# Designed miniproteins, single chains, continued (4), part 11

Each design is a single chain, and the fold is of that chain. pLDDT is the mean over its residues in the fold that is shown.

## One batch from the design tools (miniprotein)

Design m12352
Fold by ESMFold2-Fast:
Structure m12352 (fold): chain A 88 residues (1-88)
Amino acid sequence: MREARSEVEATYRDPDGRPVRLRAEGRVRRHPDGSVEGEARVVDENGELLYELRWRDGEEVEFDPDVPDHAQSVGLEALVRALEKLER
């Protein structure tokens, strides 16, 4: 089994102009049968979980309207970076 991890940090402004610091971790695994699965987790500067994504190869990532768009974007970026590392 092959595994890759990534970490992404970003700062965004909320609707009130307040800076929000985000940290995202991506993890992907290639199984012995060749299938790939991944997950991403996004936390704020206090360690509060804002977004958690689970993904399998062949599935589309769905946008969650109840989760801040910037948290979803950072989580997806972490997942993509982990996938790129796995392909090396």
Scores: mean pLDDT 77

Design m12353
Fold by ESMFold2-Fast:
Structure m12353 (fold): chain A 108 residues (1-108)
Amino acid sequence: MEEEKKKEIEELKEKIEELLKENVELVKKLVEEKGPEETLKLLKEIYTEALEEAIKEAREKGYEKLAKVLEDAKAGKGADLESEEEFLEMLKEALKMAEIMKEKLEKL
């Protein structure tokens, strides 16, 4: 049972790393097309929208503590994760956020 959680965490990490790599390439292209200042502005907007969508999904699933962590992150505050379950849920939301960011970056 504990071994299954470790496998799920590793699989999520791999998926997040792949999406982050793809997002980095999309950001590089955006910098080349629009310049660094406009790109940074667009990234802030995309990040805020993705974070708001992640907060909404966490709340809809009943993950109130995770939703609080994400809200604190949106406000620029650090937050403590006390359990492996919360860390796993955070990784799932990070993957979802990366997917939302990729979709929004591809539309630019």
Scores: mean pLDDT 68

Design m12354
Fold by ESMFold2-Fast:
Structure m12354 (fold): chain A 65 residues (1-65)
Amino acid sequence: SAEIEAKARRRVAALEAAYRAGDEVAVRSGAHDLGLPLETIRAELESGDHSRLLAALKALLEAEQ
């Protein structure tokens, strides 16, 4: 849904801001919550290609409905 997509994009933006600020605790917590390897999250936040992050967040948010 559009609401799920908007929520997922806002959470990606928050993780991106945390990564740029050097907040390793927030980035590690995000990896744990999404069940993704930390290196996968870091690679996507560094490259700006958030495809796996968006897919994982959408799946998580849809499961919470």
Scores: mean pLDDT 81

Design m12355
Fold by ESMFold2-Fast:
Structure m12355 (fold): chain A 67 residues (1-67)
Amino acid sequence: MEAVEKAREALAKEIVKEVSKMDTVPTPEQLAELARKAGEKIAEKYGVEVTVTLDGGQVRVEIKPKK
């Protein structure tokens, strides 16, 4: 449980950091790609599973403990 919370916080910070380096506002698709790339790094570091979905132009991220 603690790993999931730490992973979520780290993922959010990583996404914000990457978005802040962009010269333009990311599209929902670009934001989803950033979330997937950051999610892969976070999944490896924290031993969690990260699922990114794009629903109606909104990016949803789900983090679960690894089995």
Scores: mean pLDDT 77

Design m12356
Fold by ESMFold2-Fast:
Structure m12356 (fold): chain A 79 residues (1-79)
Amino acid sequence: SMIDRVEVLLQLLSRRYSKRAPDLNKKIKELAEKTLEELRATSDQAEQMAILNKFQTEVAKLINDYLRKLEKEGKKPAA
């Protein structure tokens, strides 16, 4: 289900960022909780797909903002 996809993605991202970028991890968790609430509020598959796509886009934006911050601080992400 789309709920399972969000939960799996949250677990993977939390594993990667909980110690490395706690502020990013907090933002991703808050976004995931909001997304899960929206998914539980609808049974329409097209709406669920739109909610999931919006979640993935916002997560990508948060990660890109984090990576740009590392570049400004003279830090490179691990290759």
Scores: mean pLDDT 82

Design m12357
Fold by ESMFold2-Fast:
Structure m12357 (fold): chain A 91 residues (1-91)
Amino acid sequence: VERYRVRVKIKVRKGGKEIYELEFEALAVKRGDTALVGGLMELPSGKTLAVTAVVPGTVEEAVERAVETAKKALEMEGYEVLEVEVEIERL
């Protein structure tokens, strides 16, 4: 089983002027032809979001899906996503 540490930084805007930098750490696992990733992201409001994805394919594809889920969740909370940085490290 392949294991990876994933670090994600997301820069967001709310109310047109307020900028926040959010960080979360996730773990990714590759088993056979399936990749999964899961982590928790804390919002500036103190609310915590679970960020997860399961895909047939690569760890990179699972991370991309998880990031898209996080972006959609932030947009639903009234944030505009400006920038995303992702680091993937083999454990």
Scores: mean pLDDT 83

Design m12358
Fold by ESMFold2-Fast:
Order: C-alpha cells, then sequence, then structure tokens
Structure m12358 (fold): chain A 72 residues (1-72)
C-alpha cells in the first residue's frame, strides 16, 4: 500500500542496474521492462505482481554486478 515509495525503490534499482549494464543494450532493456512491470502492477493495485517484479529486478542487478566484475 506504499506505492509511491515502492515506485521510487524500483526506479533507483533500475538506474543502478542500467549503470552496471551501460555497455549491454539488451540487459538495459530487460531492466527497463522489469521496472515497467513493477510500476504498472503498482498502478493496477497488484502488490504481488509488483513484489515479483522487484525481486526479479534485484536478482538481475546482482547478476549484472557479478558480470561487471568478470569483465574487469
Amino acid sequence: SNAARWKDEIRAAAEEAKELAKDDPEKQKEVEELARRGIEALDAGDSRAALEAMVELGKLKQELKEEAERKK
């Protein structure tokens, strides 16, 4: 029920993930799609779908951090 705060958290996580994927347009697109799903779910009042999108975004961000470390 705190949709505004969850939207801010989704946007912040998406910005961090996009920075990690700056050289990977396909991964940036995946991040944008997950953030979009989460925000749309919140706008529709679907808190479960929003949490699912947030969890997937968090996992993708973790994977992107590991990938960035491997590229160095």
Scores: mean pLDDT 82

Design m12359
Fold by ESMFold2-Fast:
Structure m12359 (fold): chain A 87 residues (1-87)
Amino acid sequence: AVATVTFTLEGATKEDAKRVADAAVEAALRVPGVTRAEIEEVTDDTATVRVEGSEEAARKAAEAAARAAKVAADALGLKATVEIEIE
């Protein structure tokens, strides 16, 4: 299965978006059964992370990535909106 986690950030730089995405990837890779987690795209207001693994692992990893991203964004003083899509 593949999960895509997209973060929309208000008032972020591209570097801030990358830091949020890096935190999300790190959290996803800690989930057993994940075979790949990587940053797919980073802009100045949006970051997208792709996670691959079993259906259960991809779902759990996407949820972990979303939580980590919100924590990272909050630490940077940013407002974050998170969208998860699983195929």
Scores: mean pLDDT 82

Design m12360
Fold by ESMFold2-Fast:
Structure m12360 (fold): chain A 90 residues (1-90)
Amino acid sequence: SKIEEIKELEKKYLEKIKNSKTFEEILKVLKEYIEELKKLGVPEEFIEETERKVKTLEEIKDKLSIDEFRDLAAALVKETSQRLIEYLKE
C-alpha cells in the first residue's frame, strides 16, 4: 500500500539522517527524501510545504549545532510522513 511505502521511506530516511555527520549531508538526505516523495506521486501541496521547510532549515543552519539540525531534520521527516498517512486514510 502507499501508506506502507511512506512508512518505509520514513524509516530509511531517518536512518540516513542519523548516520549523517555534516549539515551538507543532512540537507542532501532531505532533498533526496523530497525526490522519493515525488516518485510516489505525493500531492504537490505536500511537496511544496516540505521544500519550504527544508529551505528554512538551510537558512538557519549556522545558528544550530549539528545535533539540533539533525533533530529538526528528523522531526521534519516524521511530521511529513504522519501528515501524508493521515491524508491517505481520509
Scores: mean pLDDT 88

Design m12361
Fold by ESMFold2-Fast:
Formats: sequence, C-alpha cells, structure tokens
Structure m12361 (fold): chain A 87 residues (1-87)
Amino acid sequence: MTKEEKLKAAREIIGLVLMADYAKEQGNEELAEQYRKKAIELMKKYNLTPEDLKEAVEELTKNYSEDQRKMIEEAAEKAIELLKELQ
C-alpha cells in the first residue's frame, strides 16, 4: 500500500467523521452511524496511524479558510481518538 493511498484514505475518514458529527447535530442519528461505520472500516482496511491522520490534516488545510480548517482539525482529532480505541 502506497503512502498516497493511506493519505487519501485518511482524508476520506476525516470527511466521514465531519459528516457524521453534522448528521448527529441535525438529529439524523442513522446517517451519522452509517458515516461512523464507514470511517472505522477504512481505518481497519488501510491500517492507519494517528500520524497518517495528522499528515492528512496538514495537506487538506493548506488552502482552506480558518473556519474550514478548525472543522477539519476537530474532525481529525475525533478520528484519532476513534482510531486509538480500535488499536
């Protein structure tokens, strides 16, 4: 598995966690759980580390606004905590 494949998966996981949080806030718990399960599946499939997720945040936030960067960083922190529980 290439470094680029891991970073792509890490970016997708951050996006899934962000979407899960948003869905839960909107009261769509079923959709939130679907996004969460997909994120966990990708974490297991690509054997990601917290470092992979941190690197994906740096790459993803290079050209984003401050508000978008904060949302991405928060989603990544949640993904890292979820990953630690799986390992």
Scores: mean pLDDT 79

Design m12362
Fold by ESMFold2-Fast:
Structure m12362 (fold): chain A 70 residues (1-70)
Amino acid sequence: MARPLSPAAEAQIRALIAQGDALFKQGKYQQALDLYQQALDLAEREGGPLHPLAIEAGARMIKAAVELSL
């Protein structure tokens, strides 16, 4: 069900996740969420929603969104 990613797409998605993780550790949850969303959108577009990187980005988005909850 998942499609293979190009090396360039995989590198970009991983970089977005890493930048999001760095911002998340700084307590910048909104900025982290934006980067995780970019990673998820790219991973889903290129690899499909069941690609491991799409799942990983989605999980991080949920985590950041929870920190932004009331």
Scores: mean pLDDT 82

Design m12363
Fold by ESMFold2-Fast:
Structure m12363 (fold): chain A 79 residues (1-79)
Amino acid sequence: LEEEIEKLKREVSELEDEHPEEIKEGMKLFEEVEKKELAEGKSLDEARKKAIEAVSKKNPLAAEVLEKEEKANELFEKL
């Protein structure tokens, strides 16, 4: 679990170092879509799922970062 979390964090760090502007744009889109979905009455989980889906269509690299962060958070909750 700890080793898997560390690997995911390392992969995220590498992607952010190599593509900082692209990932920043993807994170901005994620926040905009999540905020919109929450305002429409969706749950936090559904809003995040919709936001990741929207990012994956426009910015697959940022979507990969978001998916790795979600996976790391899931594993951390199991600790």
Scores: mean pLDDT 79

Design m12364
Fold by ESMFold2-Fast:
Structure m12364 (fold): chain A 98 residues (1-98)
Amino acid sequence: HMAKRERFVLPLPKDATVAEVKRALAERYGVKEEDVASLTPLPDDAPVRDGDVFLLRDEKTGRLYAAVVRWLSDDELEVDVTELTPLTPEQDKKARGE
């Protein structure tokens, strides 16, 4: 179960790419890699930098999470995850116009 706010460390090398961080987040939270998006419009092969933000969508619950990353060391990436306000199916449908 994902907490409303959680902080943890991913054991990744400092040159880890956006794609590698997306995969690690998807595996940790049991979501699909395609449901993890970088808010900073970075290519998948770009190195992750302090302050990069990732959005995670849980397709089963419709909940959204924002993950902010920071390098603690050459092998440790700190991730601070905050749950965003969940949308009901009706609200999500209305927001998309259908």
Scores: mean pLDDT 71

Design m12365
Fold by ESMFold2-Fast:
Structure m12365 (fold): chain A 64 residues (1-64)
Amino acid sequence: SEKEAEIARLKAELRRLYLEVVLNGTPEQVEKARELTIKAMKNPDDIEVLREAVEELRRLLAEK
């Protein structure tokens, strides 16, 4: 379904961004990314939770 495809893409993006933080971030950024990823994985079918986690990881990487 379209919803399932969107969830799968968001999960893939979340995983990509998490790995990017682990490879390039500070220890504090890595811990924050870990917390965001765990929270999202507790609600794995919630599109809004997944989108929020992706946006937060993007902000973390951008150092806004």
Scores: mean pLDDT 83

Design m12366
Fold by ESMFold2-Fast:
Structure m12366 (fold): chain A 85 residues (1-85)
Amino acid sequence: SMDDERRRLDAEADRLVEEILKLLEEMKKKFPQLSDSMNRQKGLVYRLREAIRTALDNGDLDTAQQLVDLLRKRLDTLKKYFEEL
């Protein structure tokens, strides 16, 4: 159902945000010189999370899925960046 898909996307967004935020905190601990950059990334992640919530509230599941995919891409990019440090 659409309600099941909405709950699935909402839960996936929460999991991705939690994983990204944990990674950003680990990066800040290991590389304190990156704290300002990591705090800016946190702001962007929260903004993206709110955009997902808005799309879900409007019943726009296609937009919500695209935004969740952007969160996943951001996580992958940050993981690669962290591996290169």
Scores: mean pLDDT 89

Design m12367
Fold by ESMFold2-Fast:
Structure m12367 (fold): chain A 87 residues (1-87)
Amino acid sequence: MPSALEQIQALVDSHSALYDTLSPEEQELLDKAVQAAVWGLLSGKPELGIALVERLLAKLEEKLTDPEKKAAVRALIAQIIAIVRAS
């Protein structure tokens, strides 16, 4: 079975097209959300990592005006959170 970190990396890589459509500020917030998830796993604090991811998602959603991009980003983050919870 791939590790949680490998699953997150594969998931992010599979969404590269979505990432490339984001502004630099939106990309920074998404990068921080992924980093928060990884930090939670590596620090043995997955619930704190998830809380940080949810806070960063809220900030990212404030910047996203396209409902399709907002839905896609929300779905990506939900999958990352599910991987962290399953670890």
Scores: mean pLDDT 85

Design m12368
Fold by ESMFold2-Fast:
Structure m12368 (fold): chain A 73 residues (1-73)
Amino acid sequence: SEEALKLAEEGKKLKEKGMEDLRTGSAPVTVATGTVLRGIGLMTEGLLLGEKEYKETGDGSSKEYAEKLLGGK
């Protein structure tokens, strides 16, 4: 669904931002780590929504997308 994909994409962007902030020192470690964790949380929420949709419709596309984003660097 659009909702599951949006959560996964927003989570990926936050995770990438937090990881970049950690690498560059652009934010305090505690703030950057918090951003990474929030990103992972959103990606996980998207994955869970996609998994629910897969169980209801057999459409694994949202689940597969969220899994790929969560497992990516």
Scores: mean pLDDT 73

Design m12369
Fold by ESMFold2-Fast:
Structure m12369 (fold): chain A 97 residues (1-97)
Amino acid sequence: SRIEELMNELEAMVKEYAPEAMPIVKEFRAVVNDILKNPPKSVGELEAALSRLYDLAQELIALMEKLGVPQSVIDEVRRILDKIMTLLHTYQLAHLG
């Protein structure tokens, strides 16, 4: 799936530039997989699930900034995170009608 491709791209970038942040990436992947396996039943549940992903994304970016990762790499990681969250929102919202 496109989400799995983006997750693999995210994991590869973080492993190369900020391996200390890999636990956050693994948590992010676990939340993504939970959303896909146990789809939210309401808009409120979807927003709560996406909020958890946003918090993890914010934590990941903050740690990468603290580790001195180049801004161009951080910008690309942010783009990948935004794409994953947008695709999840779009797919899950379509399932809610």
Scores: mean pLDDT 87

Design m12370
Fold by ESMFold2-Fast:
Order: sequence, then structure tokens, then C-alpha cells
Structure m12370 (fold): chain A 61 residues (1-61)
Amino acid sequence: SPLEEASKKASEGNQKLADLIAEKGKVTKEGVDYSNKGAEEAIKALGIDATVESKIEDGEE
């Protein structure tokens, strides 16, 4: 199901983040990027289309 696929993508990203935290003993941008990409892919897997771009309006990314 799309929900299951979305969960897998989000979990994979979070697993990469957790793995990097374990390796480095701290949260790294690379790990956070993996988690964020996993969440973005999960949203796409669910077929969710934002009214407009749903990117975080945090500017420089």
C-alpha cells in the first residue's frame, strides 16, 4: 500500500540519521538531509500534492 511504502521511505531516512548519530555521537547535517529526503519521498509515495510547493520556507536550501 502507499502508506506502507511511505513509512519505509521515512524510516530509511531516519535510520540513516540514527546511524550517523551513533557513528559521530551527534546530529549531522548529512543525517538530517537523509531524514528530510526520506520524508519528502514518503509524501510523494502517498500521492500528496501540496496546494503550492510544500517545501519548508526556511530560505537557503
Scores: mean pLDDT 69

Design m12371
Fold by ESMFold2-Fast:
Structure m12371 (fold): chain A 84 residues (1-84)
Amino acid sequence: STKKIRDIMDVVRQGVADGKSLQEILDAVTQKIEELRRQGEPQSVIDSIERMMLAYIVAHNLGFSDEEALALVERLAARLIEQL
């Protein structure tokens, strides 16, 4: 479901807006992934979410700002949605 990818992006956007640390944002997303697994969400959707979070972490490690990292992940999310 493409809605679940958007729901995860909303969690990341809200975390950035609230000034949450990378770890706090990752913890919130991990909890949502566990909920999606319990609800029987397809592995392809979960894989897409995990790829988005990996891209977010990599962008931070490369020195991008939270806003720049978020913008990169939003573009990736749009492309991953097209593949589902």
Scores: mean pLDDT 81

Design m12372
Fold by ESMFold2-Fast:
Structure m12372 (fold): chain A 68 residues (1-68)
Amino acid sequence: APAEIPDELFDLMNEGTRLVADAVERRGALTPEEAAEFVRKMYEAIKNKDLEGAKQVLEELRRRIAER
């Protein structure tokens, strides 16, 4: 099994997933392709245990949603 994923990274992944779903389904603020890209970036950060990278991806997502 891979090394244990910190709870903070797991929480960031869950929050990112919820924001993506809300932006696509409810707000129309993201296309499915944009949503897939953000999900992929979040998983890359988690794979590398990069907490700061994961936070940056989440902030980028929030910024992108706010711009639409």
Scores: mean pLDDT 74

Design m12373
Fold by ESMFold2-Fast:
Parts: C-alpha cells; sequence; structure tokens
Structure m12373 (fold): chain A 80 residues (1-80)
C-alpha cells in the first residue's frame, strides 16, 4: 500500500543520503566508489518506492534529498 511504499522510499532515501555523505568524506577513491555504488542502489530503490506512493510528500521529499546528496557526492568525486 501507499503507506508501506512511503516508508520504503524514506528508508532508502535516507540510506542514499548517508552513503552519499560517506562517499564525499572518503579519503580514498576506492572507498568513495564503493559508497557511491551503495548510494546509487538505494536511490534507485527510493525512486521505485516513491513512484508507488505519488501522493506521499514524505516519499517524494526523501527521493529528492537522496538524489541531491548522491549528485553532490558524484561531483566531489569527479573534482578530486
Amino acid sequence: GDEQASREAVEHGRLAAEYGVLAALSETPEDARRYLALADEHLRRAREAARRAPSSLEAQLAEGVGAMAVGVAKTVYKLR
């Protein structure tokens, strides 16, 4: 149901943001790459869940925050 999909989007969006931050703070390119892969996977799952809960503001916000964090982390990684 929408409430379960909303919870999944929030959890995966949170994990995408956390792994994105860990990637940006990583001191080695190898660690950054591993965390970016995890962030991308959780962002993909957050987007899938958010599509199943289109009326959930929390789900849409969680996907957006996750996407922003992953985007920033990828930019930081490329500028190294």
Scores: mean pLDDT 87

Design m12374
Fold by ESMFold2-Fast:
Structure m12374 (fold): chain A 72 residues (1-72)
Amino acid sequence: MAEEILKEVQEKIEKIENTDLKPEEKRKAVVEMTAEALRKIGRMILLELLKEAEKNGDEKKVAFLKEQLARE
């Protein structure tokens, strides 16, 4: 799943590079897209950790991870 986000980011970067936009505009678009992708990856890591904790019956870890997800 994180690999899919990384692939989408790579494809979007390639499309931006092939536009007629100024270099500064291309850089800004890449930075904004990368920041969004990193936020999505971080959330997905927390969700995967939550699934593992639930599968293992670790109630304390489940509570902690749910609290982290709620704060974001």
Scores: mean pLDDT 76

Design m12375
Fold by ESMFold2-Fast:
Structure m12375 (fold): chain A 64 residues (1-64)
Amino acid sequence: MLSPEDLAKLTPEQREQVLAEVEKAEKDIRELGKKYNLPKETIDTLIEARRDVIVEHFLNQQKK
């Protein structure tokens, strides 16, 4: 789950976009993990890392 504190820093529109991007990334990583027989722990770590990158990208857009 995304941090409530990070979500509070986003506008409602940005929050919707972040959730959509995270959902897409989770699906893509799970499909890739299934294709290459990656351990669940590795898949979970990749999803967490990708989530952090997506959140950071949107937070950086607010600093303008």
Scores: mean pLDDT 75

Design m12376
Fold by ESMFold2-Fast:
Structure m12376 (fold): chain A 96 residues (1-96)
Amino acid sequence: GPLPPLTPEQRAALEKWLEARKEIGKILDEYVKEHPELANKVASLDVAATLRVLADLMEGDFEGAAKTLRDYAEEFEKLGIPEAAKIAREVADFVA
């Protein structure tokens, strides 16, 4: 059946995430040009995290979304992409 309508809080969180996704995408595109051997790993991480955050926000699970974003930021730190990690943490702080 159809999904229930989004709350204002869910809409704000989704809009914040969508904006952050554009900036993270630019950072990852530049990173992959410098590290083409990591392209598949970066893409897999990015897709998995994006789908989980969207699912959590659509369900109103703001704490789950924040946790996923913090885990995502930690993986970016491990890859040496601190700018993407910073953006992910800013979204986590916004939605929590």
Scores: mean pLDDT 85

Design m12377
Fold by ESMFold2-Fast:
Structure m12377 (fold): chain A 76 residues (1-76)
Amino acid sequence: MLTPEDQEANLRAAEESVRAAREALREGRLIEAGFLVLVALSELDLLRDAGLDDERVAELEREAEELRRELRERLA
């Protein structure tokens, strides 16, 4: 299980990755945006596996999925 300190670090990493992905997508950097979305989802997956079930994780998951959907539409 992740320590509370590791959980906070991973949560911040996920937040930063979502923010960076949104910016990259807005700028048309689709490959970078895709990579950052995957990084964010991986960090969030680790938090869920560690049993962290709070609104922040759920909100970041929603944002990451929205970005992934938008990216998929642009790559289609």
Scores: mean pLDDT 80

Design m12378
Fold by ESMFold2-Fast:
Structure m12378 (fold): chain A 94 residues (1-94)
Amino acid sequence: SRAEEVAEIAFEAHAAVEPELRARFEELKQQAKTASPEELEKLLAEFREWVERLAEEVRRRVYEQTGDEDAARAAQALILSTGEADAEAIKAEV
């Protein structure tokens, strides 16, 4: 069905960026180990801005392939929620 096709495209778009998101998170985690509180705030802000750009890229890609705004926003929200969970995990370790 079309709904299944749209869901598959959204899933594939998310899956395609997971390695990059993971690599950036691991980089942030290493940098956070030696960062001052002020440096950590800057690192987290830069990470959040990067995640927002990545999420918008995924949203655009899903929309271009499907024409489905809800599917595109859902894919974007999933990237944003993963990034927020990653940022909170870093804060919890400091």
Scores: mean pLDDT 84

Design m12379
Fold by ESMFold2-Fast:
Structure m12379 (fold): chain A 60 residues (1-60)
Amino acid sequence: KKDEDRIKAEKILREAEAQLAAGVDPETVRAWADEKAKDLSPEMQELVRRAVDDLIARAA
């Protein structure tokens, strides 16, 4: 249960990083990640949001 949410979050972050590397707009990546994370716990949704923001900041 808890481990499954974590694995899903890691997969979302990996795909978000790949999208940013491919030149996808940061706003599009944020929206995509939020949609993918909607089935996760609220705590994991918040973690994904923060991690995506960190990835965007590093890509700039």
Scores: mean pLDDT 79

Design m12380
Fold by ESMFold2-Fast:
Structure m12380 (fold): chain A 92 residues (1-92)
Amino acid sequence: SKTLNITLSDDTTVKLPEGVTAVSATTTVSVNGTPVLTVSVSAKDGEHVKVSGSATVTVNAGDVITVTTSATLETEEGTVSESSTQSVTVAA
């Protein structure tokens, strides 16, 4: 088994594309489908955001760590939702 220290952090000034007025995003880190860390951010164009979260988890070789980010963008035409998922398998 291995101990992993997971840190999610952001310290940035948000720049949104033209026509986008606000963003809300949630990033979740899961081990074998079980959430272990969740960080949420919301911002308007030009806002400075500073957010961090951390978790310490024990993992075994073959465990799958998944990072999922779900974002909602507010535009003048309505809301648009996007999600992305990345996974890595714990090495022996």
Scores: mean pLDDT 83

Design m12381
Fold by ESMFold2-Fast:
Structure m12381 (fold): chain A 96 residues (1-96)
Amino acid sequence: SSLEKEIEKQIEELREAYLKEAKEKNFSGREMFRGLSLISGLYFMFKVVKKNPNNQQAQKDLLEEADQLVAFSETVSEELKKLAEEIKKLIKKYIE
């Protein structure tokens, strides 16, 4: 669907924004890995929900991953937080 493509596009845009921000802030490899792990975890759970759109537990897990990404993004920058919040908003629309 167009919404699925929009979610995937915004996750990739968040990843690119995170890599730029982390480089500018001189994040260690370990700090960089933590952010990338959260982004990858969200994408993985989104793929699970995409294959099983009526699985309520998978939907709950996806929302929890999105919440964790928002909380992490807030510790990095306001701009990254806004991108993560928009992704969460799109995910909520997708699972309704």
Scores: mean pLDDT 89

Design m12382
Fold by ESMFold2-Fast:
Structure m12382 (fold): chain A 70 residues (1-70)
Amino acid sequence: KEEELEKEIRDILLKMGMSEEEAQKIVDYFRKLAKEDPERVKEVADLIEKRINSPEGKKLAETLKKLAEL
C-alpha cells in the first residue's frame, strides 16, 4: 500500500523531468514527513496543486494526500 504510493510519486516526478536519483530523494523525504507531520504533507500538496498547473502536478498532489492519510 505505502510502496504503491511511493512508486506512483516517483513515476510522476520522472514524467515531470526529474532524474531517478532526484525523484527517489523526494519520495524518501515525503515518506518521512508523512509519518512525522502528515498535516505538512497535505499543505505541500495544496501548494503543488496551486503552483504546478499541469495534470502531473494535480496527480502528485492527490497521491501525496493519500500517503499522508496512511
Scores: mean pLDDT 80

Design m12383
Fold by ESMFold2-Fast:
Structure m12383 (fold): chain A 83 residues (1-83)
Amino acid sequence: MEEVERLVEEALEYLETIVDPETLEAARERARGELEKIRKSELTEEEREEILEQARRIKEEAKRLAENKDTSYKDSEVAPLSK
């Protein structure tokens, strides 16, 4: 459980660099709701493994989006190094 929460928090940190504050707030609320449902459930080892895998995939996708937008969009907006 704690590892899932950490992975979700890391994913939100990546999203924070690339999305509007309003979009980030919506994502945070969705994450809180899902984590609360998980916390209230008695999960089997198999269910925990599945949730952990989903959390890892979400983090990977968030990182990919952050890298892509930070390099292409954000760099253009903040005046990149001359070349």
Scores: mean pLDDT 67

Design m12384
Fold by ESMFold2-Fast:
Structure m12384 (fold): chain A 74 residues (1-74)
Amino acid sequence: SKADELIEKLKELAKEAPASVKPIIEWLVREIEENKSSAEEMIKMLEAMLKAFEDLFTEEFLKKLREIIEEAKK
């Protein structure tokens, strides 16, 4: 499913994330998995997280996250 694909992409991104960012992404993945959210709800949570924590991300990392979100919207 789109939800499962999104979760796997986020888990892979978390492995590559800086130590300051990794716990935030791991927390988000757990929330998504535990709540069994729809893809639309997951996308809203991801967009809210990006806005809240944008200062903690590099432009390259933000680009990867945005690409994952946009792909999930298709």
Scores: mean pLDDT 74

Design m12385
Fold by ESMFold2-Fast:
Structure m12385 (fold): chain A 98 residues (1-98)
Amino acid sequence: SPADAFADRVLAVLRAAAEAVRESHPALAAALDAVAAEVEALREAGASPLEILAAVMGRLHAIRRAFADDPAARAAVLATAGAVAEVYEAVVREQAAA
């Protein structure tokens, strides 16, 4: 389904982001792992791509605030949010083409 395709791609983005920061920022990696777990739970509950996007962006915004005084951690969170938004745009475009 479109929701499964979106969830799978978002999970890949979140997991890659967590691994990239795991050694330097273990607390940020744990926070990103928690967002990934929430995406898996939302997918199992039958959440739409837009509901998954809203939840992920809300969590990433909260994480960005928690790491406000760490420019490297903030940059990693903003890059992750951008990648999630790009995945949503790609999935919506693929659905429009089908």
Scores: mean pLDDT 88

Design m12386
Fold by ESMFold2-Fast:
Structure m12386 (fold): chain A 80 residues (1-80)
Amino acid sequence: SEEFDDFIETAKKLLEKGADKESIYRALARKAVEENIPLDKVMEKLDLSEEDRQLLKTAYDEAVSEMERRRKRIAEKKKQ
């Protein structure tokens, strides 16, 4: 939780300095999915515009899909 809060604060500073929003939201989404943090909790910490919320949601959905594909691949390999 504290590690993720530090990650959020770093992301906010990078966004304020004009870093690529898509890259930052992808990084946030991957970390949140890995730590089992719901999208709603990430959004409440960032005070995002409607457009930025949509970008983060898209990144989160992609991170969830990637995690599911990884899990399926591992399960298939262990079914031998």
Scores: mean pLDDT 79

